Designed miniproteins, single chains. Designs and how they scored, part 36

Each design is a single chain, and the fold is of that chain. pLDDT is the mean over its residues in the fold that is shown.

## One batch from the design tools (miniprotein)

Design m1230
Fold by ESMFold2-Fast:
Order: structure tokens, then sequence, then C-alpha cells
Structure m1230 (fold): chain A 61 residues (1-61)
């Protein structure tokens, strides 16, 4: 167990994941503009993982 500094609770984790999802969506849109199909695919997978994690956290509420 590591307790140093501020430890985020479930609500803080949800907020963090929501921010990450927003950033990844913006990155995906940028990749689309550049025609980076590999980047789009990778970012889409990242979004799927983050959205699943967020859903799980929200179910804990």
Amino acid sequence: MVIEGHVPDDASEIERYEQQIGLVRQAEEMARQQGDTDGVRILSQDLEVLERRLEELRQQQ
C-alpha cells in the first residue's frame, strides 16, 4: 500500500478518465485529419478501453 500525497477517490478517478477520453477523442480527430489510419485505429482501441473502465467505475457509484 502506497499512501503519499493526495489519493484520489472514485469520483476523482471518474473525472480523470473523462478528461482522458476527451483528449483521446481530440487526438483521434487529429489523426483522421492527417490520414493516419493506424493512429485512428490505435486511438479507437484506447477509447474503447477507457470507456469500459469509466463504465465500471460508474457502476461502483
Scores: mean pLDDT 76

Design m1231
Fold by ESMFold2-Fast:
Structure m1231 (fold): chain A 89 residues (1-89)
Amino acid sequence: DEELKKAIEELKKAIEEEDKEKVKEEAKKIKEIVRKYLGILDPELLEEAREVLEEAKEKFPELEEVIEEAIEAVEEALNFWERFTEAVK
């Protein structure tokens, strides 16, 4: 998903630039993309999104609530893929 990949890249940039408003906007965008597409997203991109969101949470604890909501959405999508792979073993 190009949309998710772009949002991850923008979030990484916002973290490096320490732009709190952009970090918040990109975290919300990742949440919306993940909620919209859910089980059809690339699990490798979902893992990358989770890692970048965890980094953002550590660096900007004041944005914890917004970032946690995005992490929760990503974890739900990752759990979908884990359940799918277990079912086909």
Scores: mean pLDDT 78

Design m1232
Fold by ESMFold2-Fast:
Structure m1232 (fold): chain A 117 residues (1-117)
Amino acid sequence: MYTVTVAVVDENGVLLGYKTAKVKPGETFEAEFEADVPDGARLRVTVSVSGNAKIKEAEVTVEDKETGKKYTLRARENESAISEGGGRLTYDADGTLIAEFPAKKGTKVKVKVTVEE
């Protein structure tokens, strides 16, 4: 089993959401958060996995409650993705997934991560 940690912070580093769980290889971990931030604020989502495990696939879905519009950032290990609306998904040198995107009050963020050994 590996520990998956998801954290959501605003542009000032204030923690808006946090979830941790133990997962097996090949299992999908899901976390959902709703933002309470000013229009145009940027959110940062980080996903880390313990030990020698890797993030095989990741999806970060950003939904605007006011318009009902949503987009999904998808990446495999060591890939980057950029969406319309300024969303970006990258990995750091330690394999931590980093998603950054503009948000507003009521923005829903759903994170799905599949782990492999």
Scores: mean pLDDT 76

Design m1233
Fold by ESMFold2-Fast:
Structure m1233 (fold): chain A 91 residues (1-91)
Amino acid sequence: EIAAILEQLETETITTSNGVKLSGREALELQRELARTLLELAKNKDKEGLRKYLKEVFGKEPTDEEIEKFMAEVAPKSAEALAALEALLAA
């Protein structure tokens, strides 16, 4: 599911900053921008924007059901993840 992939990417990016890969900071900044964009689209209930953005990022066109599930289940988690990412980047 696209929602699970997004949550996994945010988690893995955070762990990369522990020195598993070179420089987690740039990856964390990109994840923060991703989380902000997705959260904003979800707040605006912009299903077309979400469909386009998810297709652009993951190369797969989401279904209406996946978009609705993302807005209902993943968008609230993305808000919490965004706060954590901003705290990590606010050195």
Scores: mean pLDDT 62

Design m1234
Fold by ESMFold2-Fast:
Structure m1234 (fold): chain A 79 residues (1-79)
Amino acid sequence: MIEEILEIAKKFGVEEEVKNLMDYLRKLAKTLGIELSDEEIAAIALLMVLKGWSIGRALQYVREKGVEEVLEEIKKLAE
């Protein structure tokens, strides 16, 4: 799952931005006591970078749709 997210980010030329944002989001989640998987963090970071969404919007979307559904939607944008 994470590998697919990073491959999509690489295709859009934003792999470094997504990785940096993932590190920030992991630290933020730990500080706030929010439990997020690495896959959820990666999907949130990807949505924020590619769509310019806020953390709150991206988090809500990933939780409502799930990581797999979010990846399928983003893959359609790359085709």
Scores: mean pLDDT 81

Design m1235
Fold by ESMFold2-Fast:
Structure m1235 (fold): chain A 74 residues (1-74)
Amino acid sequence: SLKELGERLEELEKKAAAGELTVEEYQERVREIAKEIEKEDPELGEEAKKLSKEEGVDEANVIVNLFYYKLLLE
């Protein structure tokens, strides 16, 4: 569920803040979670793909940011 993905992101950020993950390991895990978010919410994934191309930024980062934004509105 999207809630479980949010909890996984929070736990990942907590581990990174505690120094348990390198920046590279953190980014790899973010990409994995982003793929699961896209699978659970294809509409969000499509919007993230569009914004990623327009802004020239990593698609996984856009997916995660849109997901957080969506959680704040729901």
Scores: mean pLDDT 77

Design m1236
Fold by ESMFold2-Fast:
Structure m1236 (fold): chain A 95 residues (1-95)
Amino acid sequence: MSEEEIEKLKKEAIDIFREAVAKARQLLPLTPEQQARIDELLKKMEEAKSITDIITAGNELVSILIGEAEKHGNPELVEFAREAGRRLVELAKSA
């Protein structure tokens, strides 16, 4: 894959997860520490140089979002986070 293709995949993945994170911040009482960890993972995704790094950061974001959504009894956000994970996998397969 070219650097240009990786950058396009990265931008698409970041857009997916920014949407998921925005929903989580609206619907869940996230602590400052949890918000900082989410921001760190988004930054790792922005700085990623490989598909593997993008997928790794994305999977960790999905796990955090699902875990917090389940703890707070929000099945809609659980499904939204799972969908973000599915979209990431499809982007990786298309690249």
Scores: mean pLDDT 81

Design m1237
Fold by ESMFold2-Fast:
Structure m1237 (fold): chain A 77 residues (1-77)
Amino acid sequence: SEKEKLVAQLKALRAQLRNLLATNKLSPAQREGLQRTIADMDALIANADSLSVEELRGAVEHAKRLLEQIRKEIEAA
């Protein structure tokens, strides 16, 4: 289903964000923000059945943008 695909995407994005968290290249502010986002994603994945497709899609897009932004900031530093 579409929800299953979105949950799979969230899990993949969460894994990529956790990989960034394992690096020593993050500022304290970036690390704190990333930890908060991962915790929020864990809650969304746990409650995915009660969420709309639109809510899950929004979470996927937010996570994609955050991943791209942090990667660019690390590359620029």
Scores: mean pLDDT 84

Design m1238
Fold by ESMFold2-Fast:
Structure m1238 (fold): chain A 86 residues (1-86)
Amino acid sequence: MNLVDEAKAAELAPEGERLEARWARTTDPAELARIEEEARRLQYEAYGLDEEEKKLFDEMEAALAAGREEEARALLEEIRARLLAK
């Protein structure tokens, strides 16, 4: 079972490395927010998420940001179940 499209992940790896390098060196909150948005889109591509799975992923991140850890965990398990069914 693979939660990531390995071929797609390999194709996107250089872009991911650039985002990590930018994240590590920046202290600008606006730039950090932009890097997080770019990383989120890159994750959507790497995981091969459909529209419903992208929505669940966004809800999970929002729950984590709000400190709702149990809700975020439930959303993560739902995403994983959907990916494993593919």
Scores: mean pLDDT 69

Design m1239
Fold by ESMFold2-Fast:
Structure m1239 (fold): chain A 87 residues (1-87)
Amino acid sequence: MPRMEIVETSDGRVYVLIQTEVGDKEPTPSSDGSGPVTITDETAKETGLKTQYVVMDRKTAEERRDLFDALVALGMRVGGDASKVVS
């Protein structure tokens, strides 16, 4: 399962660590203009796990963490409920 953690550096910059298994695609600069790229490409090669670092404001990062935790909990608790299922 994906895991998310908030890390704040001494210079006030906030990093969000997202760790997922390497599956069918990798974070690359695509025309989609999706999101940030991964910094830890070497880790993915060695462990088969992909770690992404997202830089954002501290307040936003904390809100995202709460949302992520809620989504993961819902995915586990719902047990296939169509209302809020994360696959």
Scores: mean pLDDT 48

Design m1240
Fold by ESMFold2-Fast:
Order: C-alpha cells, then sequence, then structure tokens
Structure m1240 (fold): chain A 87 residues (1-87)
C-alpha cells in the first residue's frame, strides 16, 4: 500500500539511525497519513508523533523502562487514539 511504501521509505532514509529513531520516523509517516485521511485529528497526530519521537530520544539517552513507561502514561490518551487510527 502507499502507506507501507511511505513507512518503508522513512525507515530506509533513517537506516543508519538508531532503531528507536527509525521506528519513530515510520510512525510519524503513518500518523500523518491517518490525519490526511480524516481518521485522526491533525493536532492529535502531531502530539502523538512528538511523544513517540521523545520516547525514542529518551531510550537512546539511556532512560529506564520505568521512566519510559511514566512518560508514555502521561501521553496515554493521544498514543491510544493514534494507535487505533493506524489500525
Amino acid sequence: SALEEAMAAAREKYKDAPPAERNAAAAEVALRYAAEQGRLEPEVAREAAEAIRELARMAEAGASAEELEAFAERHREVLEEAQRAIE
């Protein structure tokens, strides 16, 4: 699909980046696509993409699993809505 191709292109563009950053880039493409299709509010997509990018940054900086979980919980509503929109 066009979405799968765009996500693959994002992973390829960031292939030399850490895995968390590559996955965050692919997720951002999927969220943008969902917003463009009207399945997700653009602001929710933006907030979710920012949260995913920050989680990736924290993980690369050596944040603990507990710190990552606490951050995700603070953004739970936007992350859950985003996940449902890309399914």
Scores: mean pLDDT 79

Design m1241
Fold by ESMFold2-Fast:
Parts: structure tokens; C-alpha cells; sequence
Structure m1241 (fold): chain A 67 residues (1-67)
């Protein structure tokens, strides 16, 4: 079982390693700060943020490859 505390720490680590646009950062902060009432909601919260980070990393990798 993953706790909300653990999920927030994972999010903070992901954010420290990934430079996001202001719009993406705002979206991630909204998800991070939203209340959760179940472990399923906490897992979905982590998955949503991981999807945003993975998409940004992929786009940055493609841009760097084209430079």
C-alpha cells in the first residue's frame, strides 16, 4: 500500500529531475494538492503525474535529437 506521503515524495523527486513548462507545473501542483480519500485515488494521482512527466521527457528527448 502506497501512502499519500510516499506519493508526494515521489512527485517531488520527479519534479526536481524534470523541468516542466509553467502550465504543466500548475497542472501537476493541482493534482499533487488535491485531496484523496482512498488508495485507488492516490495511485491514480501518481499515475496522472507520471504521465505528464513522461510526456514532457519524451518531447524534450525528441527536440534534443532534432537539434
Amino acid sequence: MITLSTINKIIDILLSKTELSPEQLEEVQKIRNSPVSSSEEAEKKLADIQDIVARELKEKALKKLLE
Scores: mean pLDDT 72

Design m1242
Fold by ESMFold2-Fast:
Structure m1242 (fold): chain A 77 residues (1-77)
Amino acid sequence: MEGRVAYLKRLGEEFARALEAIKGKPVSELTDEEIRRILREELGFDDKTVEKYLLAIEAYLNPDYEGAAKRIEEIDK
Protein backbone atom coordinates (compact mmCIF):
# COMPACT_ATOMS: atom_id res chain seq x y z
CA MET A 1 0.00 0.00 0.00
CA GLU A 2 1.52 3.29 -1.11
CA GLY A 3 1.86 5.97 1.60
CA ARG A 4 0.47 9.50 1.09
CA VAL A 5 3.99 10.99 0.92
CA ALA A 6 5.03 8.48 -1.78
CA TYR A 7 1.78 9.15 -3.67
CA LEU A 8 2.31 12.94 -3.60
CA LYS A 9 5.92 12.51 -4.78
CA ARG A 10 4.73 10.48 -7.79
CA LEU A 11 1.88 12.94 -8.47
CA GLY A 12 4.20 15.96 -8.35
CA GLU A 13 6.79 14.25 -10.60
CA GLU A 14 4.20 13.07 -13.16
CA PHE A 15 2.51 16.47 -13.26
CA ALA A 16 5.85 18.34 -13.53
CA ARG A 17 6.73 16.18 -16.54
CA ALA A 18 3.30 16.82 -18.11
CA LEU A 19 3.76 20.60 -17.73
CA GLU A 20 7.25 20.33 -19.27
CA ALA A 21 5.78 18.43 -22.24
CA ILE A 22 3.08 21.11 -22.71
CA LYS A 23 5.41 24.15 -22.41
CA GLY A 24 8.67 22.67 -23.74
CA LYS A 25 10.71 23.96 -20.78
CA PRO A 26 11.57 22.77 -17.22
CA VAL A 27 8.82 23.21 -14.61
CA SER A 28 11.41 25.01 -12.41
CA GLU A 29 11.35 27.86 -14.99
CA LEU A 30 7.55 28.24 -14.69
CA THR A 31 6.10 30.74 -12.22
CA ASP A 32 3.30 29.75 -9.83
CA GLU A 33 0.97 31.95 -11.90
CA GLU A 34 1.91 30.14 -15.14
CA ILE A 35 1.35 26.74 -13.48
CA ARG A 36 -2.05 27.89 -12.14
CA ARG A 37 -3.02 29.19 -15.60
CA ILE A 38 -2.11 25.88 -17.31
CA LEU A 39 -3.97 23.84 -14.68
CA ARG A 40 -7.07 26.07 -14.80
CA GLU A 41 -7.30 27.09 -18.48
CA GLU A 42 -5.58 24.31 -20.46
CA LEU A 43 -6.42 21.31 -18.21
CA GLY A 44 -9.76 22.58 -16.83
CA PHE A 45 -9.18 21.99 -13.11
CA ASP A 46 -11.11 23.91 -10.44
CA ASP A 47 -9.38 26.31 -8.03
CA LYS A 48 -9.07 23.78 -5.17
CA THR A 49 -7.55 21.14 -7.47
CA VAL A 50 -5.18 23.76 -8.96
CA GLU A 51 -3.88 24.66 -5.46
CA LYS A 52 -3.44 20.97 -4.49
CA TYR A 53 -1.49 20.17 -7.66
CA LEU A 54 0.64 23.31 -7.27
CA LEU A 55 1.54 22.16 -3.73
CA ALA A 56 2.48 18.70 -5.09
CA ILE A 57 4.73 20.29 -7.77
CA GLU A 58 6.36 22.60 -5.18
CA ALA A 59 7.05 19.57 -2.95
CA TYR A 60 8.58 17.74 -5.93
CA LEU A 61 10.94 20.70 -6.57
CA ASN A 62 11.67 21.25 -2.83
CA PRO A 63 10.99 17.91 -1.06
CA ASP A 64 8.51 18.58 1.77
CA TYR A 65 5.87 15.98 0.99
CA GLU A 66 4.65 15.68 4.60
CA GLY A 67 4.06 19.45 4.73
CA ALA A 68 2.37 19.35 1.32
CA ALA A 69 0.07 16.49 2.45
CA LYS A 70 -0.95 18.50 5.54
CA ARG A 71 -1.68 21.65 3.48
CA ILE A 72 -3.75 19.61 0.99
CA GLU A 73 -5.85 18.24 3.88
CA GLU A 74 -6.53 21.86 4.95
CA ILE A 75 -7.77 22.73 1.42
CA ASP A 76 -10.19 19.75 1.51
CA LYS A 77 -11.78 20.86 4.83
Scores: mean pLDDT 73

Design m1243
Fold by ESMFold2-Fast:
Structure m1243 (fold): chain A 103 residues (1-103)
Amino acid sequence: DAERLAAAFKALLHAILGDDEAAARYAARATEEALARAGEVLAAFIDALAERLGTADGAAIHEEIRAWYEAGGFAGTLLRMADLLAAAGRDEEAALARLAAAV
């Protein structure tokens, strides 16, 4: 279900951004399976972003994600995530991020 997957991505992104209330609201709309799948995509994305930025600093990775979210919102962030994952050869994860962005 694309809506459950989108809710899972919103929950995890808001958790990274420190918005625990929004994270909890979106997590309640997701399934355990959708949260697990979005978590796998997000882990692959964080690894690819760390490599692109040339850093293992979680604060620097967090600020880059925040800048993407402030510029493009949820959909813009997921499309940039998908482009990065595709460039890293993570085609399945990129497809899931694009699917969630379309909701």
Scores: mean pLDDT 86

Design m1244
Fold by ESMFold2-Fast:
Structure m1244 (fold): chain A 90 residues (1-90)
Amino acid sequence: MPLFEDVEAPTPKGTVYKITTRFVREGEAEVVVKKDGKEVATFRGDIKEALEKAYDEVFKLAMKDTYGLTEEEIKENPEKAAELAAEAVL
């Protein structure tokens, strides 16, 4: 049984991202990112590091799907990507 609940993040366009945490051993986890039920990324290692990577991946995918921003554009202009995300949810 997972120790953390699955996290769901719907986007304004109706795409749903889901983060599922599976424990491999004490302190180590496998964190799976799903887009509309399809696995798109998996991060394994320390629970905090794996979760941070999974949240970063969801942010990048959501920005691409909602605003058409590529990963490169987000890396070059992370402040602008964050501002657009804030405007969409506020």
Scores: mean pLDDT 68

Design m1245
Fold by ESMFold2-Fast:
Structure m1245 (fold): chain A 85 residues (1-85)
Amino acid sequence: SSAKREEIGKLLDEALEALKAKRYVEAAEKIVEAIRLGGEKLRSLVPESLKEVYENPVAIANFLKEDPEGGREFILKMKEEVGAK
């Protein structure tokens, strides 16, 4: 639905801002919620190393801290998939 896409887009925008501010846990919580709302469509975009732990904000936060550029690319790819800019 349009409303669901808008909510996911907002969560991913908030995740990008949190990542830019180095607020990795906050960014991870937004990513986990976006994946929950997006279902299989966004879950399929989760990196292989995170597929078993994508619901764990701590695991996602560690990924973002270790590779913030890869984290940014992951968020942008999810935004593209849901049709958010």
Scores: mean pLDDT 85

Design m1246
Fold by ESMFold2-Fast:
Structure m1246 (fold): chain A 69 residues (1-69)
Amino acid sequence: LKPERDIYSEVARLMKEGLAAGKSPDEIIRQIKNLVRKKLKEMGMGDIAIDQAVKSIEDLVRSRLEELA
């Protein structure tokens, strides 16, 4: 859905900006987790759903950063 597209776009942007700024993978992951948590709260998602989504995104971002490293 439209909000999901915006979150995905922001996650991709944070990865690129973080790598360009010389941030560590852990710092980039931390920033992405904070962004996703805030966006999902704004969308009215419950804490359990937010925790599940954040874990999925952390796993995805970690795998992608390992490919780019």
Scores: mean pLDDT 77

Design m1247
Fold by ESMFold2-Fast:
Structure m1247 (fold): chain A 81 residues (1-81)
Amino acid sequence: SAREELEKLFQEFLELVKPAVSEEELKEARRLFDEWLAKASEEEQKRLAKGMRQLLELLKSMSPEEQRLMFQIVIQELRDL
């Protein structure tokens, strides 16, 4: 399902950024994602999944500082949704 794919992609995102962020930041990210997911339509979930696949590809070539910046951008976007 779109939800299962998106949860897997978000987990991969958290694992990639883990060395660059604190445990508290990871918990907050998970909380914000779960809150967004609870109100998101299937179409919104599919759109985010597509964006996450592209982001994960880019993150693999980023420095820890760049990964931390990208993490902050993703968290801000989840708050603004």
Scores: mean pLDDT 85

Design m1248
Fold by ESMFold2-Fast:
Structure m1248 (fold): chain A 103 residues (1-103)
Amino acid sequence: SERDKLLEEIKELEKKLKENPNDAKLWKQLGDLYDQLKRYEEAAAYYSKAVQLDPNDAESWLNAAMSLYRAFRTDFVPQSVALAKIKDLPPHLVAQIQAQQAR
């Protein structure tokens, strides 16, 4: 199944991550796989690690914000509350997310 393929990819990336724990790209790739599994809280955690290692990666910041929004949306929490959990989110990404909400 597609889920089983994603779980095998996660296993392989976790092995690589043990050897290279400071590789921001591996953390980001794990976030992408957990997002595909709709495990949004875990996806947000992996993206948050990626931005700690590479704070200039705007895509990882945006993906962390979106994963937190999706995680909290299942509990009927407003997106503004989810975004407030990412206190160090760069201002230009906050503006981009708000512009998307206005559409």
Scores: mean pLDDT 73

Design m1249
Fold by ESMFold2-Fast:
Structure m1249 (fold): chain A 71 residues (1-71)
Amino acid sequence: STQQKIKDDGLSQLTKLADEHGLSEEEKQRLQDAFTQHLDDYFRRNPDMTEEEAQEQADRVLQQVRNHLDA
């Protein structure tokens, strides 16, 4: 599904970001789980959202992670 592709693409970017910051496997797993849960909850609440809206939500979450890791 389009939502699954957006999650997979986001997880790929998240994994690269975690590796760039030298996170442990446990820390990466926590970030991946949090990312997946956040998007799954958002998609469940918004079943009629567009592909663009789904991508924008994934991008917002990824930006929050980048800001957190750069702190």
Scores: mean pLDDT 83

Design m1250
Fold by ESMFold2-Fast:
Structure m1250 (fold): chain A 114 residues (1-114)
Amino acid sequence: SVLERLRELLERLIAEAEAGSPGLAAEVAYTMKAIYEAGERILKEGPSAEKEAVEEARRGAEEGRERGKEREKDSPSVGGKYVAEARAYASGTLGIAEQDERVGEMALRLLEEL
């Protein structure tokens, strides 16, 4: 299912962020936040909001990559905070995806770009 594939991908990305640099942890956290916010919008506003929400999430993922580079020199402690934040948003996204499969499909597509 979409939800199973999303869960597996989220677990893999969070594990990579945890094992990687603070920059990667920041990138993953910003990307997860953007996807979560887009998912909330789709859930609240319905199908008419989907296109804009997907575009917003894609921009957030791009910004996350840029933010990750800025955070390369951050301490491991700061990296841990980003990992915790990424886990929280990932959990929230899974909860929304369980209620609306469009959110799951959006999240899976965007996360495959990481």
Scores: mean pLDDT 82

Design m1251
Fold by ESMFold2-Fast:
Structure m1251 (fold): chain A 96 residues (1-96)
Amino acid sequence: MLKVRVKLNITIDANGNVTIEAEAEFYRDGEFIGRGKATITLGNVAPNEDQLQGILVGLLRQAAEDAGFDVAELFRALEEGRLEVEIEIKSVTYNY
């Protein structure tokens, strides 16, 4: 079983630009494999549901690459319903 724990820090600036910093920990069968980080900036736009899914997939891919985790293994597990994803929002900061 493959598990990813994702911690998100969200910053919104005075112009409404949203920056999401993600830290992901990858586990295989309860064993810690690695940790990766990803950052995305969205600009002054409220994302719709499809855009949010794309953002999450992009963050997971970038964090997996940073961790040295096999991106193909990650997305195969997701497609086969064998990926557990745990998401924690650690902070939301308004940087005015």
Scores: mean pLDDT 80

Design m1252
Fold by ESMFold2-Fast:
Structure m1252 (fold): chain A 67 residues (1-67)
Amino acid sequence: SHMSNTEGLAGLALSADPSLSREDARRGAEAVVKAGGGISAEEAKKLALEAGTTPRGAQAIGQLAGL
């Protein structure tokens, strides 16, 4: 589901960058989930960054998008 996918990606971002807030991680994950599964890892990273996630968190979301 949208919620389960968002929480999973947010958790991965927090694991990659412990300084990231849960809310910022969730916003980045939400942006990627809303864009859908057809985007590249680089596009997912860009969307997460634009949503306010840290560079380390965005990298993790980009690499693991769609999991």
Scores: mean pLDDT 75

Design m1253
Fold by ESMFold2-Fast:
Structure m1253 (fold): chain A 79 residues (1-79)
Amino acid sequence: TRLLRPSEEAIERMAALAGKYSPELARIVRALGRMGSVVPITEADFRRLVLEAARAVGLSEEVAEELTEEILRIVREDE
């Protein structure tokens, strides 16, 4: 499983995308991204945490899954 260490640029891109759905979700995604920069986190664990956060702020399962994949796409494009 791939370990994630997103850059500050990637973290802000992920937060901006999440913020289109919820300002609280943007805050949570930013915090999770910064945590991954300090402590290695697997892509699977990151996906799970983002999905749980999206559900917690009231997004439907379909929207939460779609948003999570878009967020992961940003991380995968990050060097």
Scores: mean pLDDT 80

Design m1254
Fold by ESMFold2-Fast:
Structure m1254 (fold): chain A 87 residues (1-87)
Amino acid sequence: SPYEALRRLIRRVYEKAGLPLPSDEELDKAVEYIRELAGLTPEELQQLSDEEIDRIADEVLKLAKEGKMNFTEALAEAIRREVERRR
């Protein structure tokens, strides 16, 4: 499935936040929205390890809390930072 790493990241954020897990349809919509906001290519999303997903999820929660962002904005920002770090 395209963007499987991003789906895993969104689920991990919800798990760590203690929120009910989104449905597959809700995950697909969130993936499309976050990809558009972050300006990411499929290639940049394919290679996230479980450790990287955990670290990015923690950054998302921190950005949402401290930056007063919603989770989608925080996800897009955290992913942009991760991609920039790899360049």
Scores: mean pLDDT 73

Design m1255
Fold by ESMFold2-Fast:
Structure m1255 (fold): chain A 75 residues (1-75)
Amino acid sequence: AGARAFLEYAARLYEQAGREELAARIRALPATREAVRAFLAEVEGADASDEPAVDEAIARAREALERALATPVRE
């Protein structure tokens, strides 16, 4: 699967954290390295919630986004 699969996985993690707006933004992103990188930078700089479940989901979502960036083009 391409970067799209990691984006959808990240979106589900944000939904579990109650961050439906972030999940919708991820699903609306083009499956482009530049778009994913820009969103990852936004999330990295954002203030995290003090709720453990939200913090854990955000951390896992960031890992999924990084995996999307690291996904090589198969040929």
Scores: mean pLDDT 68

Design m1256
Fold by ESMFold2-Fast:
Structure m1256 (fold): chain A 92 residues (1-92)
Amino acid sequence: MKVLVTLMDRSGETIASTFVSESIEELEKAVRGFLEEAEERGLEHVRIYISTSSEETSKRALEAAVKVAEELGWEVVDSRSDAGTSVLELRR
């Protein structure tokens, strides 16, 4: 089964999207790559969407994404998880 990770700008335009395994390490790598791309593009506000098949995976994915975002200097403005989807609102 695949986890879908999507990076969007503040206007709702999709910048990047990828499928990863349910491995937290692969998820952290995908989130890191997307946020590095956002920084290279000069983006100050982004959203990360993580779509999974389970609430438990969704919660762990959200925690991992928050950790990576904070390590890269992004502020978590909002974070939520609902069933199989997690959403992060980030700014720098």
Scores: mean pLDDT 82

Design m1257
Fold by ESMFold2-Fast:
Structure m1257 (fold): chain A 100 residues (1-100)
Amino acid sequence: SSSDIQQIRDEALTLIGIAAAELRELAEKTGDERLAEMSERLEQLGRQLRAATTVEELVAVIEETIALLKEAGDAFPEYAAGFAALAARLRALRDQLRAL
């Protein structure tokens, strides 16, 4: 239903916001510009998710977010567990969308 889609969108937006804030905080602590760039990319993905009107568009943005979190974990192994946990939650939301 449209209500289910909106709920999944809102939850995915919350997870993207958490990831962006965590990467921004890490960028400030480390001075690593790659983390700041990844945070900006997550904020852009959040804007794309807000603009998405179809299940296919929502799935595409969530998939791109999962890929970015994997990239972040590969680049910063010490934080990989946190990024993997967020990616797992996004993967569950993607699977819920695909089941609609």
Scores: mean pLDDT 89

Design m1258
Fold by ESMFold2-Fast:
Structure m1258 (fold): chain A 85 residues (1-85)
Amino acid sequence: MLSKEELLKEIDEAEAILRATEKDEEDLAIRLASLEVLKKAIEEGKSLREAELEALRKEAELLEAAGREELAAATREFAAELEAE
């Protein structure tokens, strides 16, 4: 399993890739906000699963706020499935 330091480096690399490849500013903002939640949770010492769940919940919240209700509902369902495991 990756160390905390290695996970944080991978998140930073993912942010760089998103900024270089995602041309839709709204989708970019939502994905970057989700990655920021993931990064903060890992920095706080939460498990990778807990960090991923918090990131997915934030993504769903932002998708709903953007009017993408169907995608937000699918993201929440995925988060609930991961939580049940």
Scores: mean pLDDT 80

Design m1259
Fold by ESMFold2-Fast:
Order: sequence, then structure tokens, then C-alpha cells
Structure m1259 (fold): chain A 75 residues (1-75)
Amino acid sequence: MKEVEEELEKVMADMSRVGRAAAEASPEGAELLREAGEHIKKALDPSASEEEKKEHLKKAEELLRRAAELAGVEV
């Protein structure tokens, strides 16, 4: 579904941009990235429903937003 694919691309781009900075900034940032990665992994599960994928992407985005705040990076 295009909507889920667009959200996934955005979350993955944010993960790439925020990931290095947050992991370098603090252990707290690294932990938030690990949790976001778990949700992204679940959103990539081919057996997951569209709704399940959306919920996981939403949670990943929330975690990435917090990690970005800790690292001083724009999302």
C-alpha cells in the first residue's frame, strides 16, 4: 500500500539520519534507536497486516523523534 510504503521510507530515512548522531550522543539515544529498529523490523514482516505495519511505523517514528531530540538532529 502506497501510504504504508511512504511512511516506511520516511521512517527509514529518519533512522539513517538520526541513528549515527543519537548513538554517538548517548547510551539513551542508542537504546531508543534499538527499540525503533525493532518496530521497523516488525513493519517489514511480510505476514504483518497493513494496520500492524502502520502501528509499528508510528511507534518507530515516536522513538526516533525522542532520539533526534537527544542528539540535536532534525527529523
Scores: mean pLDDT 78

Design m1260
Fold by ESMFold2-Fast:
Structure m1260 (fold): chain A 71 residues (1-71)
Amino acid sequence: SLEELRKEAEELLEELEELVKQMPRPTQLAGMKELRKYREMLEKADEEEVRELVEKLRQSKASVEQAIKQM
């Protein structure tokens, strides 16, 4: 359902915020700005757009986790 997809996107955004906070300040600031844009998109997104956002957030989380491991 759309409600379940929105909840998953919100949980992924919270997890990404915690990961981004572990990055160096310049990257952290850029990352936090990008997360804010995703939150704004989520508020007006239909079910298909939320599904696409969830996939993008999953990929972003994997990328950020990999970047942190290389620090």
Scores: mean pLDDT 82

Design m1261
Fold by ESMFold2-Fast:
Parts: sequence; structure tokens; C-alpha cells
Structure m1261 (fold): chain A 73 residues (1-73)
Amino acid sequence: TREATRQAIKDAHLEAAKSLGDETIYKKVKEALAKNPLISSKELNDLAGLSEEQRKKFNEIRNQKLAEWVAEQ
């Protein structure tokens, strides 16, 4: 369903943020997703103030989690 897809995207973003090991970044991402569930990864990265290296890791983990969800359904 659309709701399941949106939840999977939200969960993927939260897991990506958690993978960075920075509680401040995690809180910012969590709050941004709560305010706008349709927020893009780029906007999330910009709002959380991620470095270029952190953005690459975030996007890699986010994409991996979404791919896993799509494979399982």
C-alpha cells in the first residue's frame, strides 16, 4: 500500500541517520520526518547539516534499506 511504502521510506531514512552514530543528526532527521514525511533525502541531509562523507554514507544506507524492503515486500 502507499502507507506501507511511506513507512518503509521513513524507516530507511531513520536507519541511515542512526548509522552515522551522531545523536544530534539523528534527532534532526527524526524531527524533519515528523514535520514532513515527504521530505527528500537531499533536504534531510541539508537540514541535518551533514558533511559530504556523511551524506554519501546516509544515501548508501538509505538506498540499501529501501532495496531490502522492495525485495521482501
Scores: mean pLDDT 80

Design m1262
Fold by ESMFold2-Fast:
Formats: sequence, structure tokens, C-alpha cells
Structure m1262 (fold): chain A 64 residues (1-64)
Amino acid sequence: SSIQQQIDSINNQYNQQVDNIFDNTNSDSSLTDDQRRQQFINDVTQLYSDHMGQIDQIHDQSRQ
């Protein structure tokens, strides 16, 4: 269905963005290991919250 296609698209984008965050934080030699870990956690947590918000929005719209 159209809703499932939107969810699949958002999930694919999320996975690509997580991989990009992982690569970027691991390649940043200006950060300590603790700073790198904290930045990764912060960025992925924010991305996950945004991702779940988009999924919830699609589900809410499907009820109307």
C-alpha cells in the first residue's frame, strides 16, 4: 500500500543517515573517543526521534 511504501522509504533514508553518522564520527580525528561516542549517541538519538515522529505522522494521517 501507499502507506507501507512511505514507511519503507523513510526506513531506507534512516538507515543511510545512521551509516553516514557512524562513518563521519569515526573519521573525525579531532574528537576524543568519549566525545566521538557522545556525538554519535546524540546524533543517532535525534535522528531516531525524528524518524519515529515521521512514522507516527504517517500512521495518524492514515486514520483520517
Scores: mean pLDDT 81

Design m1263
Fold by ESMFold2-Fast:
Structure m1263 (fold): chain A 70 residues (1-70)
Amino acid sequence: TPLLEGAEESIRALRKAVEEKAPKTVILALIAVTGSEAHLLLEKYPDDERARELAREAERLIKEAKEYVK
């Protein structure tokens, strides 16, 4: 689904930005996008296993990214 694909792309982009030590402003923008897409995914598909997996991955990655930008 487009929401699943969007969440996967946002997670990949955020992971790459953290790995490449992108500017804090870029990482903050990707945190916002990734978080909003994960939230929408869980609202639309709360009982979907893949949606839950992606949301958990997004949550973990967002926490790591937030520590990096402090």
Scores: mean pLDDT 84

